# Designed miniproteins, single chains, continued (5), part 8

Each design is a single chain, and the fold is of that chain. pLDDT is the mean over its residues in the fold that is shown.

## One batch from the design tools (miniprotein)

Design m16246
Fold by ESMFold2-Fast:
Structure m16246 (fold): chain A 72 residues (1-72)
Amino acid sequence: DVDEILKKIDDEVRDYDSTARVSLGAMEFLAELYPEKREEYLEEGRRLVEENRDRARRFREDGLRRALSLLS
């Protein structure tokens, strides 16, 4: 079922995005509390966002490939 595969892609991407946003928010909060380490915390937040974005992209590509296979 193509719709089921697409829904799973959306759910996984949303989970990765939500996790990244929470992690980024935590790093931004720490940057406010510890301004001497602000840049380090913001860099860690960017790293977490990038990591989750890469994971989301891989899930999306794999899921789309499976969906296309079902349409063929």
Scores: mean pLDDT 76

Design m16247
Fold by ESMFold2-Fast:
Structure m16247 (fold): chain A 71 residues (1-71)
Amino acid sequence: KSVLITVQEGDTLDSLVEKASKELGVPVSEIEVRIVGTGTVYNPSNPSARENLSSQLKVGDVIEFSTKQVF
């Protein structure tokens, strides 16, 4: 499962992940984050990944939130 959310003025990574968690029906820890067009995937539960992704967010960016693949 995945959801696409467009970054709006005043949004933070935390607020976007909370929206995605609610839409996907899974805990924040089970969500993976990708900026559409980059192919890079981050786990927002990792502090260093969160800092890196937060610094890259711009208003108008489309962010893909997906559930972790469990094998």
Scores: mean pLDDT 71

Design m16248
Fold by ESMFold2-Fast:
Structure m16248 (fold): chain A 100 residues (1-100)
Amino acid sequence: SEKEERKNKLETLTAILIEQADKLIELARRGGSRESLEAAIEGLGGLAKEIGKLAGEEAGKRLEAEVARMREAAEDREALIAEAERLKATAKKIKEEVEK
């Protein structure tokens, strides 16, 4: 069914977003370059847009706002890590809401 296909795609995309956020946190902790961190943030932004198409406008806006905060925090390692953890938590909540 279209509903199950949407759920499966959303589960896959949220899992990828969480994995990519974890990789960004690892990169930030290792002292990755600004260019590498900005590229990782843009990758997360693309995933947030795709999740928004499936989860709805409110969820999409929330994820995009969190990615925007990560862009603002790109030069502050601790702030960037904190925002990436928030993005992971939001993605998990979006997944849970769609499963109910």
Scores: mean pLDDT 84

Design m16249
Fold by ESMFold2-Fast:
Structure m16249 (fold): chain A 81 residues (1-81)
Amino acid sequence: PPRPKLPTSTKLKSIEERLAESLAELIVKEEPRLKELAEKAAKVAAKTGDKEKFAYVNEALKAAKEGDFEKAEEYLRKAIE
C-alpha cells in the first residue's frame, strides 16, 4: 500500500488554529455583534499558542451560550490583551 503523507500546518491549519476558528464561529452564532472581537481573540490565541488566551475564548463561548453577552465580551477582550 502507498505510504500516506504526514499532514503539516503548511497545508492544514494547526489543531489550535482550527479550534480557535470553531470557537469564534460558535460565539458569532450566539451573538453576531461579537464577530470582530471573537475573530481577533481566536487569532491571538492561535498565533501565540497561549493556553490562557484559549481559556478566555472558551469562557467567552460558555458565557455567550448562557446568554451573558457582556461577560463574553470581557473574556474576548482578555484573550486579546
Scores: mean pLDDT 75

Design m16250
Fold by ESMFold2-Fast:
Structure m16250 (fold): chain A 100 residues (1-100)
Amino acid sequence: MSKEDLEAQLAASVALIAASVALLFGELSPEARRHVQAAIDHLSQAINLIDAGDREGALRHLDEAIRHLEAGARATSDPEVQRLLRLARRSAEEARRLVE
C-alpha cells in the first residue's frame, strides 16, 4: 500500500466515524437518516476498495458518499449533525483527492 493510499484510507475512516456519530447520536429526520446511512455504506465500500487497489471503484463510492453527506446535511436542522456531516464531507473529499 502506498503512503497516499494509507492517507486516503485514514481520511475515509475519519469521514465514516463522523457520519456514524451523526447517525447514532443525532436527531435525524427519516430523509437525513437515509442519506447518512447511504453515505456510511459508500464510505465503507470505498475503504475496502482502496485496500484492494481498485482506484476507480473507490472514487465512485467516495463521490456517492460526498453526494449523500451533502444531501443529509441539507435535510437536517440540527447544528451538531450539520457540523459532523460537513466534517465527514471534507474528510471524504480529502480521501478522493489522495486516491485521484
Scores: mean pLDDT 89

Design m16251
Fold by ESMFold2-Fast:
Structure m16251 (fold): chain A 78 residues (1-78)
Amino acid sequence: SRAEEAARDRYMDLVMGGKDDYEALVEAIGTGLRSEGFTPSDELLRRAAEYALELSKTQDISTALAEAVRRALEELRR
């Protein structure tokens, strides 16, 4: 989806620029959610970033990030 692509592109840019992994995930997920017209809370972004980080222990980071974005979008669309 557009949100997943935006999040991935932002994450890669931030990590290449030397940003901390967790902080990069927070900003990347925020970018993805904003691309779909949402204004996510800091709390939602922190929870989503923690979820992505946990998933990255057993999955590729790009897959983990995409799953975190999908879950956050599901919460925002309720």
Scores: mean pLDDT 86

Design m16252
Fold by ESMFold2-Fast:
Structure m16252 (fold): chain A 89 residues (1-89)
Amino acid sequence: ALSPLERAKQLLLRMFDPLQLFPSPDALVAALMRMLQRVAELQPDLYPPIRSELDLFRVIKASILAKPNPTPEELALVEAIDALFAEVG
């Protein structure tokens, strides 16, 4: 069985890379971390710093819940993120 972290990464990969262009969920997460860290460096007044994979998933959850009509896939990702936070909190 996948851990909550592995499940969250797998759902993120399916949502953001439906054609599976990234070699693994870890590769996608690493790419998103680098991108958001660079965005925060360029616009530190607009974006909070991303220091860990947990910070990335907090931002993703907040972004999904801010949408007026999140998809079932996005809601499944939120549930996986909540399971991850319950395990580590």
Scores: mean pLDDT 78

Design m16253
Fold by ESMFold2-Fast:
Structure m16253 (fold): chain A 89 residues (1-89)
Amino acid sequence: GLDALLAEREEEARRRLEEARRNMTPQQVVAVEVAIDLILAMTRQALATVRRLVDVDGLSFDAVLAKLRAMGLELSPAEQARLRAALAA
């Protein structure tokens, strides 16, 4: 479900932070941490809204993507594919 998508994104973010800590300056690492925290916070809010809309209104995948874009969350093609799978019953 959508919670599994969020957990996967959090795990990917953790791996990226570990790589950044090895290959970047402390200042660059802080910038990466702030960016990841903001993206994850936006993702949590957007997914909570999407779950409500799917459960109540039965929104199509394209309508879900439109709502996420309106909330400032741009998904990569791989993330779009995972979201589509997560919304399938």
Scores: mean pLDDT 70

Design m16254
Fold by ESMFold2-Fast:
Parts: structure tokens; sequence; C-alpha cells
Structure m16254 (fold): chain A 67 residues (1-67)
């Protein structure tokens, strides 16, 4: 499937402290998500989420590149 469950869990843990209540993603949160994806072998998805400004943008990148 698209992304493993283990990678999804690590992403949730990495992003949780860096997402605001209104869905804004900090640059630190975007970098943390990119690192988790890179470690999982999803280099294309990692590059895409690194430029994300909101959680929605990061999730959009994952639906395109998290294969």
Amino acid sequence: GVLSEEVRERMQEAAAPHVSADGQLTPEGAAALAEVLREGGYDEAAEAVRSARTLGEALGALSLYGR
C-alpha cells in the first residue's frame, strides 16, 4: 500500500509537536517529516513535504509520492 504503517506512526510522532491547532506546519516539522520519509526510502515524498507550509500540503504530497 501507500506508505507502511510504521512510517505513518513515525511521521505522526515527528510532526505532533510541530503542528498548530489550525494545521500550520513549522519548518522544523516539515524537516522532521522529510527525515522520517527519507529513512523509510521515500526520497521523492521527502523532498515534496520539505516545502510544505501546512499539514494539508504535506498530506497532499504524501498521496502523490508515498508509493
Scores: mean pLDDT 72

Design m16255
Fold by ESMFold2-Fast:
Parts: sequence; C-alpha cells; structure tokens
Structure m16255 (fold): chain A 80 residues (1-80)
Amino acid sequence: MYEEEARRLEEAAAEPDRERARAMLEEVRARVGSGPEVEFQLALARLKLERPSPETQREALEELRASDEERAERLEEALS
C-alpha cells in the first residue's frame, strides 16, 4: 500500500535542496493523509532530510519509544 508514495518519500530524503524536499513531503502528506505507517515514513524522511545531530536523533527515538516501541526500533534501524 502506498508504494508510489514510499518512493516519493525516498526521493525527498535524497533531495539536496531542503526547501524542495520539504515541498515534496507536504505533497505526499496532502495526497495520502494520515495513518500510522504514513506518518512513520514521513517522520523518517524528514529526519533524513534535516540530518540532525546524533543527540537530536536519540531524543526523537526516545519520544517515539514512549508511544510506539516497534516503530522506534524500525526508525533506529533505518537511521543506522
């Protein structure tokens, strides 16, 4: 489900222009709406786009672990 949207999220994560990448992420969100898997993929693509420090990544993982441990493990794996 949403295989084309997943491809677009990967393209956004690889886009060097942050403004353009952000517009791509918003376009996917507007098209697909909200759902746990969609929100997870959007969060993952956004973290890859912003290239946050290891400390910021750890904070995001801890926050996600408090609400959804399985998705936090998937996010950690994808960022490593």
Scores: mean pLDDT 65

Design m16256
Fold by ESMFold2-Fast:
Structure m16256 (fold): chain A 75 residues (1-75)
Amino acid sequence: YEKEYELGLKYHELGEEAFRQKDYEAAVTHYSLSIEYYKKALSKATGDKAKEIQKRLEEALNNLVEAIEKLAASR
């Protein structure tokens, strides 16, 4: 799960950077990838690490919703 979690964090950070640059299309893409990797990591993680990954997943889901709303408003 460590490799999947690391990739999830990387794409989450890329999504946040794209969102700050107002590149909402790139933000949606990166947040979506982050969510997929967090889900893969969570399927293998247990205990406190699973709780950590779950919180990151919830954050990425909220970020994705906001990015989609911004993208829709800009079109």
Scores: mean pLDDT 87

Design m16257
Fold by ESMFold2-Fast:
Structure m16257 (fold): chain A 116 residues (1-116)
Amino acid sequence: MPPPTVEEVLELLKKKWPELDMESVRKLIDEMPSEKLKALMNALVAALVETVPESMSVGDVYSALLAIQSLVLSDNSVDDKLAALRRHLAALGMSDEQIAAFLARARAWLEEYEKE
């Protein structure tokens, strides 16, 4: 399945968190060094939108987006990336169920990325 576009991801974020700074989010995605990494970033951000509640604060959402960017830019293994992301999301107060749902989707996209 193709990953979502930047426009699709920004629209999903704006609908769920209208106070989120879309210019800052666009910059995070645009700073990705390749189209393949932008596609991975878009897929992981969409997975976050699908799994976290709309009651999450705008600041915590932005913190999660920064963690995803760091994960995508990292040379670490898939397992190490997912472990770091789990710790970050837990620190933001996400439930174990929400974290597990997100990490399952994130793992699928990271494995898809490595196959190409």
Scores: mean pLDDT 82

Design m16258
Fold by ESMFold2-Fast:
Structure m16258 (fold): chain A 90 residues (1-90)
Amino acid sequence: MEAFERALEEIRAKLEANDVPEEVREAVLETLETLRKLVRGELSYAEVGEIWGVSPATVRYIVRELLRYAEARARGLSLEEINERLEAEK
């Protein structure tokens, strides 16, 4: 939980620091808030699937990959090391 919330706050801070257009920033922040609600159990995979126009299985896959990414980042792994580990599990 904490590692995932830190990853979301890091993304938010980078969006603010990099002068990303407000429309793009708002869309990304809405997506992150939806993911945070899903992880907290406030939304189901089916409800998020309806919001995004995808199957619940696709939402589950995305959440699983993002959680693995957040955990790896919390352990101090680089993006290259994270990608290598994700490929090894395929």
Scores: mean pLDDT 68

Design m16259
Fold by ESMFold2-Fast:
Structure m16259 (fold): chain A 69 residues (1-69)
Amino acid sequence: DEAARREQLRREANRYYLQGVFYMSLKKYKLAATYFRQASRLYKQAGDDERARQAEEMSKFAEKLAELS
């Protein structure tokens, strides 16, 4: 079932995204970037292009913060 597969991918993406947010709060920016990047890939696989872009931008933001740390 395509709908069930997309829902599963979105739930997985949400978990990765929340882990990224958690690591951002701990100032673990390189780790946060990795989680946001994985969330972006999973959202894209789920067909959620908007959330994929948001997660990708969060990954880039976290990468920049890691460089400044």
Scores: mean pLDDT 90

Design m16260
Fold by ESMFold2-Fast:
Structure m16260 (fold): chain A 74 residues (1-74)
Amino acid sequence: SDAQQARRDALFADAMVAYFESLAPHMSPEEAERAARNLIRMAEERLGPDHPVTLALRRRLEEVLARHRAAAEA
């Protein structure tokens, strides 16, 4: 069903963000940006660039990158 698929897609996005958040502190800013870009590309290939989950994932990964850069500059 569409509801089951939406739930699975949301859990996938949550897992990708959590995994990235665990790794980002051990990466340089350049490495973290490259990794986030690759994760977004994989989501775009799987779901499409305009899929709500792809858009949410892109936004959430950009927020993690912004926090990581701010922490590095503090």
Scores: mean pLDDT 79

Design m16261
Fold by ESMFold2-Fast:
Structure m16261 (fold): chain A 90 residues (1-90)
Amino acid sequence: MPSKEEILEELETVLNLMKDFLEKVKKYGSTLSDEEKEQLIEDIKKFYEEVLKKFEEWMETLDEETKAEVKKKMEEIKKIVEEIIKILKE
């Protein structure tokens, strides 16, 4: 099992990756074909489901304060994923 610090670092890495992807979708999303947009929506949903499962498994080993921090950052990731999907559906 990863340490508390490693879990928080991994979560921050995922959050930053999602923020970077959102910025790219905002800049370049309109240049994508409908087929490319549908593929990206499927890929991001799958990625998010895998991330959610992994962090839910790790949360069972964490203290309540760290669980709250993980939940807060996971909620931020969820909102970014929802915004990416919304832009790609436009």
Scores: mean pLDDT 83

Design m16262
Fold by ESMFold2-Fast:
Structure m16262 (fold): chain A 90 residues (1-90)
Amino acid sequence: MLEELAEKVVELEPSLSLEEAKENIEKVIKQLVIKRLYSDPEQMQRLLDVESGKIPLPADLVQPPQEKVEEAEKEALEEIRKAIEEELAK
């Protein structure tokens, strides 16, 4: 769950609050989902710019089905868990 991952992130970086760790994990999940769903580098970069607040959402952007978004979110969550576990093992 997100809370358990946030607690592990705080163990790695004690300067972060639990709420800041949760926000950081959610932001990383969103970025990883974008990278998973959009294979076109230009579309991926545009969505990353939207997520960072640099530009508004482009009207010409193709939206993937909700089922693919959920699968990409699950893959992103597992990638984050693996990265945290590897960092804790150091």
Scores: mean pLDDT 73

Design m16263
Fold by ESMFold2-Fast:
Structure m16263 (fold): chain A 75 residues (1-75)
Amino acid sequence: SPEIQELIFQEAGLTMQQMLLYMKIKEIEKQMKTASADEQARLEQQKAELQQELDRLTQESNEITKKLKELLAKQ
C-alpha cells in the first residue's frame, strides 16, 4: 500500500532526526562537565531546548506508529 510505504518512510526520517538530537544532547552533557558557571547556564538551556524538540518528535513518531499498526491490522 502506498499509504503504508509513506508512513514507513516518514517514521524512518523521524528516527534519524531523533538520533541526531540525542547525539547533540550527549555532546552538550560532555561540554557541561568542564564548563564555567556562565557556560553551564547556556548549555543547560540549549539541552532543555533540544530535549523539548526530541520529546515533540517522539510524540509524532508514536502517532505514526499507531496509524501504521491500525493500517496493518486491517490487512
Scores: mean pLDDT 86

Design m16264
Fold by ESMFold2-Fast:
Structure m16264 (fold): chain A 96 residues (1-96)
Amino acid sequence: SRKKEQEEIKREIVRLLLALQLREAAEQGLDLAALREQALAEGNLSMAEVIRLAEELATEEARAAAEERLEELYKKLEPEDQEEAKRALEKLAAGE
């Protein structure tokens, strides 16, 4: 189903965007290792995986690869889904 493919793409985009945001926060002093331990203790395996991705983004090369991956994922989205993904990112940035 095309809808399932679009939903999988959206989930990967959100995961990569969250990982990039957490990496930026880590450069401002956020302790990713402590956050991962907390997520695991709470049974939040999805958040623990996002934090793991953020830890892997420690190099400029890894960040560039993640940004290139985001561009490829955005190209695969329908225009309607691109606007929804942008709105979801804006809500995350606003702390909603």
Scores: mean pLDDT 78

Design m16265
Fold by ESMFold2-Fast:
Structure m16265 (fold): chain A 75 residues (1-75)
Amino acid sequence: SEAEQQAATIRAAAAEIRPQVLAEIKSMSEEERQEAIKLLEERKARIEADTSLPAEVKAVVLEIIDEVIEELRKA
């Protein structure tokens, strides 16, 4: 389906930028990481509430947000 294809494209794009995201997280202060977690949690809630997004796309975006939050918490 188009939604599955979009989800796959988003996963591929996230994988491509992952090294840059990890480098950015490593350069952040603790305060910057805590603010980023807060903003990502707020974004996650908005995406979960969004009924216009295909389920497959929503699932992939939420998974990526959760992965970034986990990396921010580990740093």
Scores: mean pLDDT 86

Design m16266
Fold by ESMFold2-Fast:
Structure m16266 (fold): chain A 80 residues (1-80)
Amino acid sequence: KIDELAKKYALDGPALTEKVEELVRQGRLDEAVELIIKAGEYRAKILNREPKVDRDAVRAWVERLAAHGPRTRRAPYTLP
């Protein structure tokens, strides 16, 4: 489940990114948002810091990835 993935990938940025991209490609935006939030919370706990995770900001970011493609730094206006 998402909580287990977030815990496993809290300190593994590349693996977390691949899983988030996979969920976004599958249209599972709520699960992608939950994964990012939970992983950030676990990472903060490990680093002994206060988690500063804004759910609305994460949701907006995930929706932008869904609209423009998960690996696009600057999405072109023209689609293939």
Scores: mean pLDDT 70

Design m16267
Fold by ESMFold2-Fast:
Structure m16267 (fold): chain A 77 residues (1-77)
Amino acid sequence: ELPSPEELLELAKEQLEKLREFIRSVKDDKEMLQRALETLREDKAQLETNTELPEEVRELLIKGLEEMIAEIEAALA
């Protein structure tokens, strides 16, 4: 039932791209950015303890979330 590692990697890339577009779409909405920041920080913490995902997929998602967190923090400064 679960996707293959290759499928999970592609899904992870798609999810990261969608999140990047979302952040760009709300760049002028500080309330939405603050909400997104808290959500992304929680998601990152969960991923760091997740042993069910292939390591490559987990590392890709964590790195992507780190980049987006930094972008939001810069936008809120």
Scores: mean pLDDT 80

Design m16268
Fold by ESMFold2-Fast:
Structure m16268 (fold): chain A 83 residues (1-83)
Amino acid sequence: DLLKEAVELALKNDPAAAEPLGKLLSDKDPRVRLEAARLALLMAQKDPSLALPLVPELEKLLSDKDPAVAEEAKRALAEIAKA
């Protein structure tokens, strides 16, 4: 379960979380993209530098068809900008 792996790595502030999160941010299911964006926000709040590799995928989500996904990506990017 890629989402479970991403959650465990993100909660540990493990830089390895960036790879599974990047894949989940481009998932076909908007619920999965939303959860991935929330995890990116959580990582950025703990350490903005660890979420820097996610910036390109988060920027793509700013134009997502699901407004909740776009809003969460915007919040994550704002937090990363504090780095």
Scores: mean pLDDT 84

Design m16269
Fold by ESMFold2-Fast:
Structure m16269 (fold): chain A 69 residues (1-69)
Amino acid sequence: TVTLTPAQEEANRIVIREVNKYLNGEMTREQALEEVRRRLKSIPGLTDEEIERILAAVERHLDAVDEME
């Protein structure tokens, strides 16, 4: 079992929250990605490399969802 750091747990909560808002039609894809980036940058202990890796994973997930619709 992979143990997440507190920073990674907070990042996951942010991603889930903003992605769900996009999927529910509450915001655009661009707004969701901007909010994720903004909030992740405010988390102490999370590196720029980790933030970009998380954003890339989110974008790939949304691309897959968009291809199905």
Scores: mean pLDDT 77

Design m16270
Fold by ESMFold2-Fast:
Structure m16270 (fold): chain A 79 residues (1-79)
Amino acid sequence: KQEEIEKLREQAEEARRQAIEYHATAGLYYMLSQALELEEPGSEEAEEARRKADEYDAKGRELERQAEELRKKAEELEK
């Protein structure tokens, strides 16, 4: 039971770490989109970078949700 709680906490931390990486990548694509838009307004490259930013942000949010669920499961096992 204690080993199960530890594993769930480790998995939650890993998911949280991955979420941070995905959000950071989304931020970089957002910045790239802004830079490309400044050079050529309405460019396909700027639109593609914005789409990638949105995709990576969505993945980050899903990983945050997974981390929260794993933490809740660990709390339930402690009762």
Scores: mean pLDDT 83

Design m16271
Fold by ESMFold2-Fast:
Structure m16271 (fold): chain A 77 residues (1-77)
Amino acid sequence: SAAEEAERRRKEEELRRLIEEALIYSAANHQDAMDAAVARIAELAGLSPEQRAALRAMVEARTPPEELLAFVREAAG
């Protein structure tokens, strides 16, 4: 439905924003802020502790935003 599509798009936009924020903190070497952003992504997407740890490693490695988004979407189901 249009409502489901709008909700999915809104969630994807929020995830993109949080991913970009996490990458900015990673580039700036602000570890605590990066970890907080990763925690927010994990909570929003319903990631397991293992998936969250994998996401953190990818962010620290400065993985491209589209690959991070793809990982979060696949991991969340």
Scores: mean pLDDT 84

Design m16272
Fold by ESMFold2-Fast:
Structure m16272 (fold): chain A 68 residues (1-68)
Amino acid sequence: MKSVEEMLEEFEARVERMVAEKVPAEELVAEFQRMAREIFSQITDPEVAEEAERRMLGVYLRAMDALE
C-alpha cells in the first residue's frame, strides 16, 4: 500500500506530465477527478484528508493556469 505522500507525489508528477504534453483540459479534469477519488478513498484521518485536498487543489489550479 502506498503512503499518502507517495500518492500525492505521483499525482503531482502525472499532472505535470499532462501539462507538459498539452493534453485537453477535459482530459486533465477527468484524470484529476479519478486520482483524487482514489487518494481520498484510502485516507481515514480527516486531518490528513484536509491537507491532501489542499495540496491537490493547489496542483490543479496551477495546471489549469498553465494550460490556458
Scores: mean pLDDT 78

Design m16273
Fold by ESMFold2-Fast:
Structure m16273 (fold): chain A 99 residues (1-99)
Amino acid sequence: ETEEIIKLMIEEIEKNNLSEELKEIIKKSKLDAREFLRLLLEKRAEKEGVSLSEEEKEELIRKVLEDIVERADEALANADEEERKLIEKIVESAKKALA
């Protein structure tokens, strides 16, 4: 599933200490959830030697955004107050990207 691919990319970024650099880029550029996912998908495709068309990228991004919204209730049920606010912001960003 696309979510698993993105999770693996995030885990690789964390292991290589690139997570902080990526967070800084997102903060500076104010990238929305769609642009963030696009960058992660392109990074994974490059690593695996796979060429994705723009249409395939958009379809995969949409599927991941839909999955984020669907899993929001489960994530919120397990979150503390600070995590809940962050998750709500991510979900709202995902809903806006899908509209």
Scores: mean pLDDT 60

Design m16274
Fold by ESMFold2-Fast:
Structure m16274 (fold): chain A 67 residues (1-67)
Amino acid sequence: SAAEERARAALAELERLAGEAEGKLKQGLVNGIRTARELLAQGDYHGALAVAGSGVRDGREALAKAA
């Protein structure tokens, strides 16, 4: 479904950002990845997208400020 595709794309971007992050930020992003994966496994694609999407926004903002 489109919701599943969007959730998986957001999760992939969150995983990429976690790879670039360090310390407490990386830990927070990894926690978001874990939660999004759990929601995907439960079939909650909208919940997974919300969690992964929030993590992507927060991760991008934090990495931009660190640069």
Scores: mean pLDDT 87

Design m16275
Fold by ESMFold2-Fast:
Structure m16275 (fold): chain A 62 residues (1-62)
Amino acid sequence: GPADRAALEAELRRMGRSALAAGLSEAQVETLIDEALAVYDERGREAGLELFERRGVALLTR
């Protein structure tokens, strides 16, 4: 529901702060949050978090 989505967005923003410290740009973090929330809308919380983590790692290994 909307509360679960808002809680996920807050978690993704916390993860995004760590990703910025690790070397991602603000634009990359914003894109990852938007894509993770889109995945949440279709597949739920765990799928959204997994997408954020996998794509964040992929961006850091380039």
Scores: mean pLDDT 83

Design m16276
Fold by ESMFold2-Fast:
Structure m16276 (fold): chain A 88 residues (1-88)
Amino acid sequence: SEAERLVEAARRASREGDEEAFREVAEFGRRVAPEEEIERLARQVMRELKAPEEEARELAEAGLAVERLRELKREAEKLGVPLDEVAE
C-alpha cells in the first residue's frame, strides 16, 4: 500500500539519509496536511534552524507526514489490523 511504502521511505530518509525517500515523505505531507499548518511549522523551522524558506517548507511537510503516519500506525495497532486497512 501507499502507507506501507511511505513508512519504509520515512525510515530510509531518517536512518540512511535517502534524499529520494525524503522527497516521497514530503510530497505525502503536502497532500495530507493543511496549508496553514505547513506554513506555521515552516516559519518555526526557519526561526529555529535558520533554514531557507524552501528547505524549511520541505522539512515541515516531511515532519507533518511522519506525524500522520504515526497516527495511522497507532490506529492500526489499536484496531489490531494491518496499516493498509486504516490507510484506505
Scores: mean pLDDT 74

Design m16277
Fold by ESMFold2-Fast:
Structure m16277 (fold): chain A 95 residues (1-95)
Amino acid sequence: MYRRRGDERSLAETPLDPPRPLSPEELALVRETARELVREGRIDKDTAELAVLIAEFQSERRWDILDELAEAGRQGASSAELVKKAKELRKERQK
């Protein structure tokens, strides 16, 4: 990000409010869009599944899971590996 610290308007525009969680309708739209993109051949199935899982975790405010997925991705994990890890973390947190 470029610096805006000298701008008094930046103080009023501070990102103190986190983005709102996705609504059920928005989650349904993400799922439907992902399926359509896979049918069109624009993205692979693993990428679509990962995008849906990320949206679900954002809706549930599961920042700990999202952070672990971001770390795994930074370490070079593939989309398929991230999907597997996300499913295992989701299942574990049901206990």
Scores: mean pLDDT 69

Design m16278
Fold by ESMFold2-Fast:
Structure m16278 (fold): chain A 82 residues (1-82)
Amino acid sequence: MQVEEAMREAGLRPGDRVNAFTPEELKEEVLEAARRLGVEVAELTSDPEKASQIMQTSPYPMLAVSRGPDGSIRASLIPPEP
């Protein structure tokens, strides 16, 4: 599955604004997919500590992207903490 398809299945819609947590190697693919989907990425990181800090302080959801051992791309949308 490509990054764009995984992001779409995670529930992203045109006009959405999210933060992204992704492997370093997928950063460019995530940004390109976001542009095609009309989604704005406010912050993008591959550092788990920084991702945790962003989730605590940001009003926007976190898009978590990963590659499985079979090479498949998975994406999930994590709501902001209250």
Scores: mean pLDDT 80

Design m16279
Fold by ESMFold2-Fast:
Structure m16279 (fold): chain A 100 residues (1-100)
Amino acid sequence: MENIKLWIEALSNAVKSIAGEEVGEEFRKILEEAFENELSEEEVLERLIEKFGEEKVKELIEKIEEILEKSYKEAKKLVETKNVSSEEAAKIALENFAKA
């Protein structure tokens, strides 16, 4: 039940760290509206491009992917001594990112 809310929170916090709080909050609103209206990934991307422009959206996506990949690798290292699964490592990365 919490996974979608956790994902929205994590992505919004990523955008805040990259582009500042105002852009992060606008990004959050678009994701929340997209979830509420059951929009496709393509429709979400279109709304983001309308709001921020194609160049800015591409930059944000690339930086989000970099941050999430780093967080995933860090979580995996942190829990490696406990032999946790890749799925558990990914969840820990998302939770840590949502908390930030």
Scores: mean pLDDT 71

Design m16280
Fold by ESMFold2-Fast:
Structure m16280 (fold): chain A 73 residues (1-73)
Amino acid sequence: AVAAPPAFGGFKAETAPGLTPAESALRETVLLYAKKLGKSEEELERLWAMDPGELAEKAREYVHQLQAKKAQE
């Protein structure tokens, strides 16, 4: 059978469980991009603590950096 886990149970342990699904997804996306760019643990911690609006700006910045890096290859 195809593996189909029930839910994202571990994410309920997030520091702020009142976050909207969109905010949680944005934060995860920004952290994923930061990890792909090799950002430090300190930078990841700062990203996690940022406002959703600032996270959206960081997402754009990181997408630009990733695309620039891809273009160099």
Scores: mean pLDDT 68

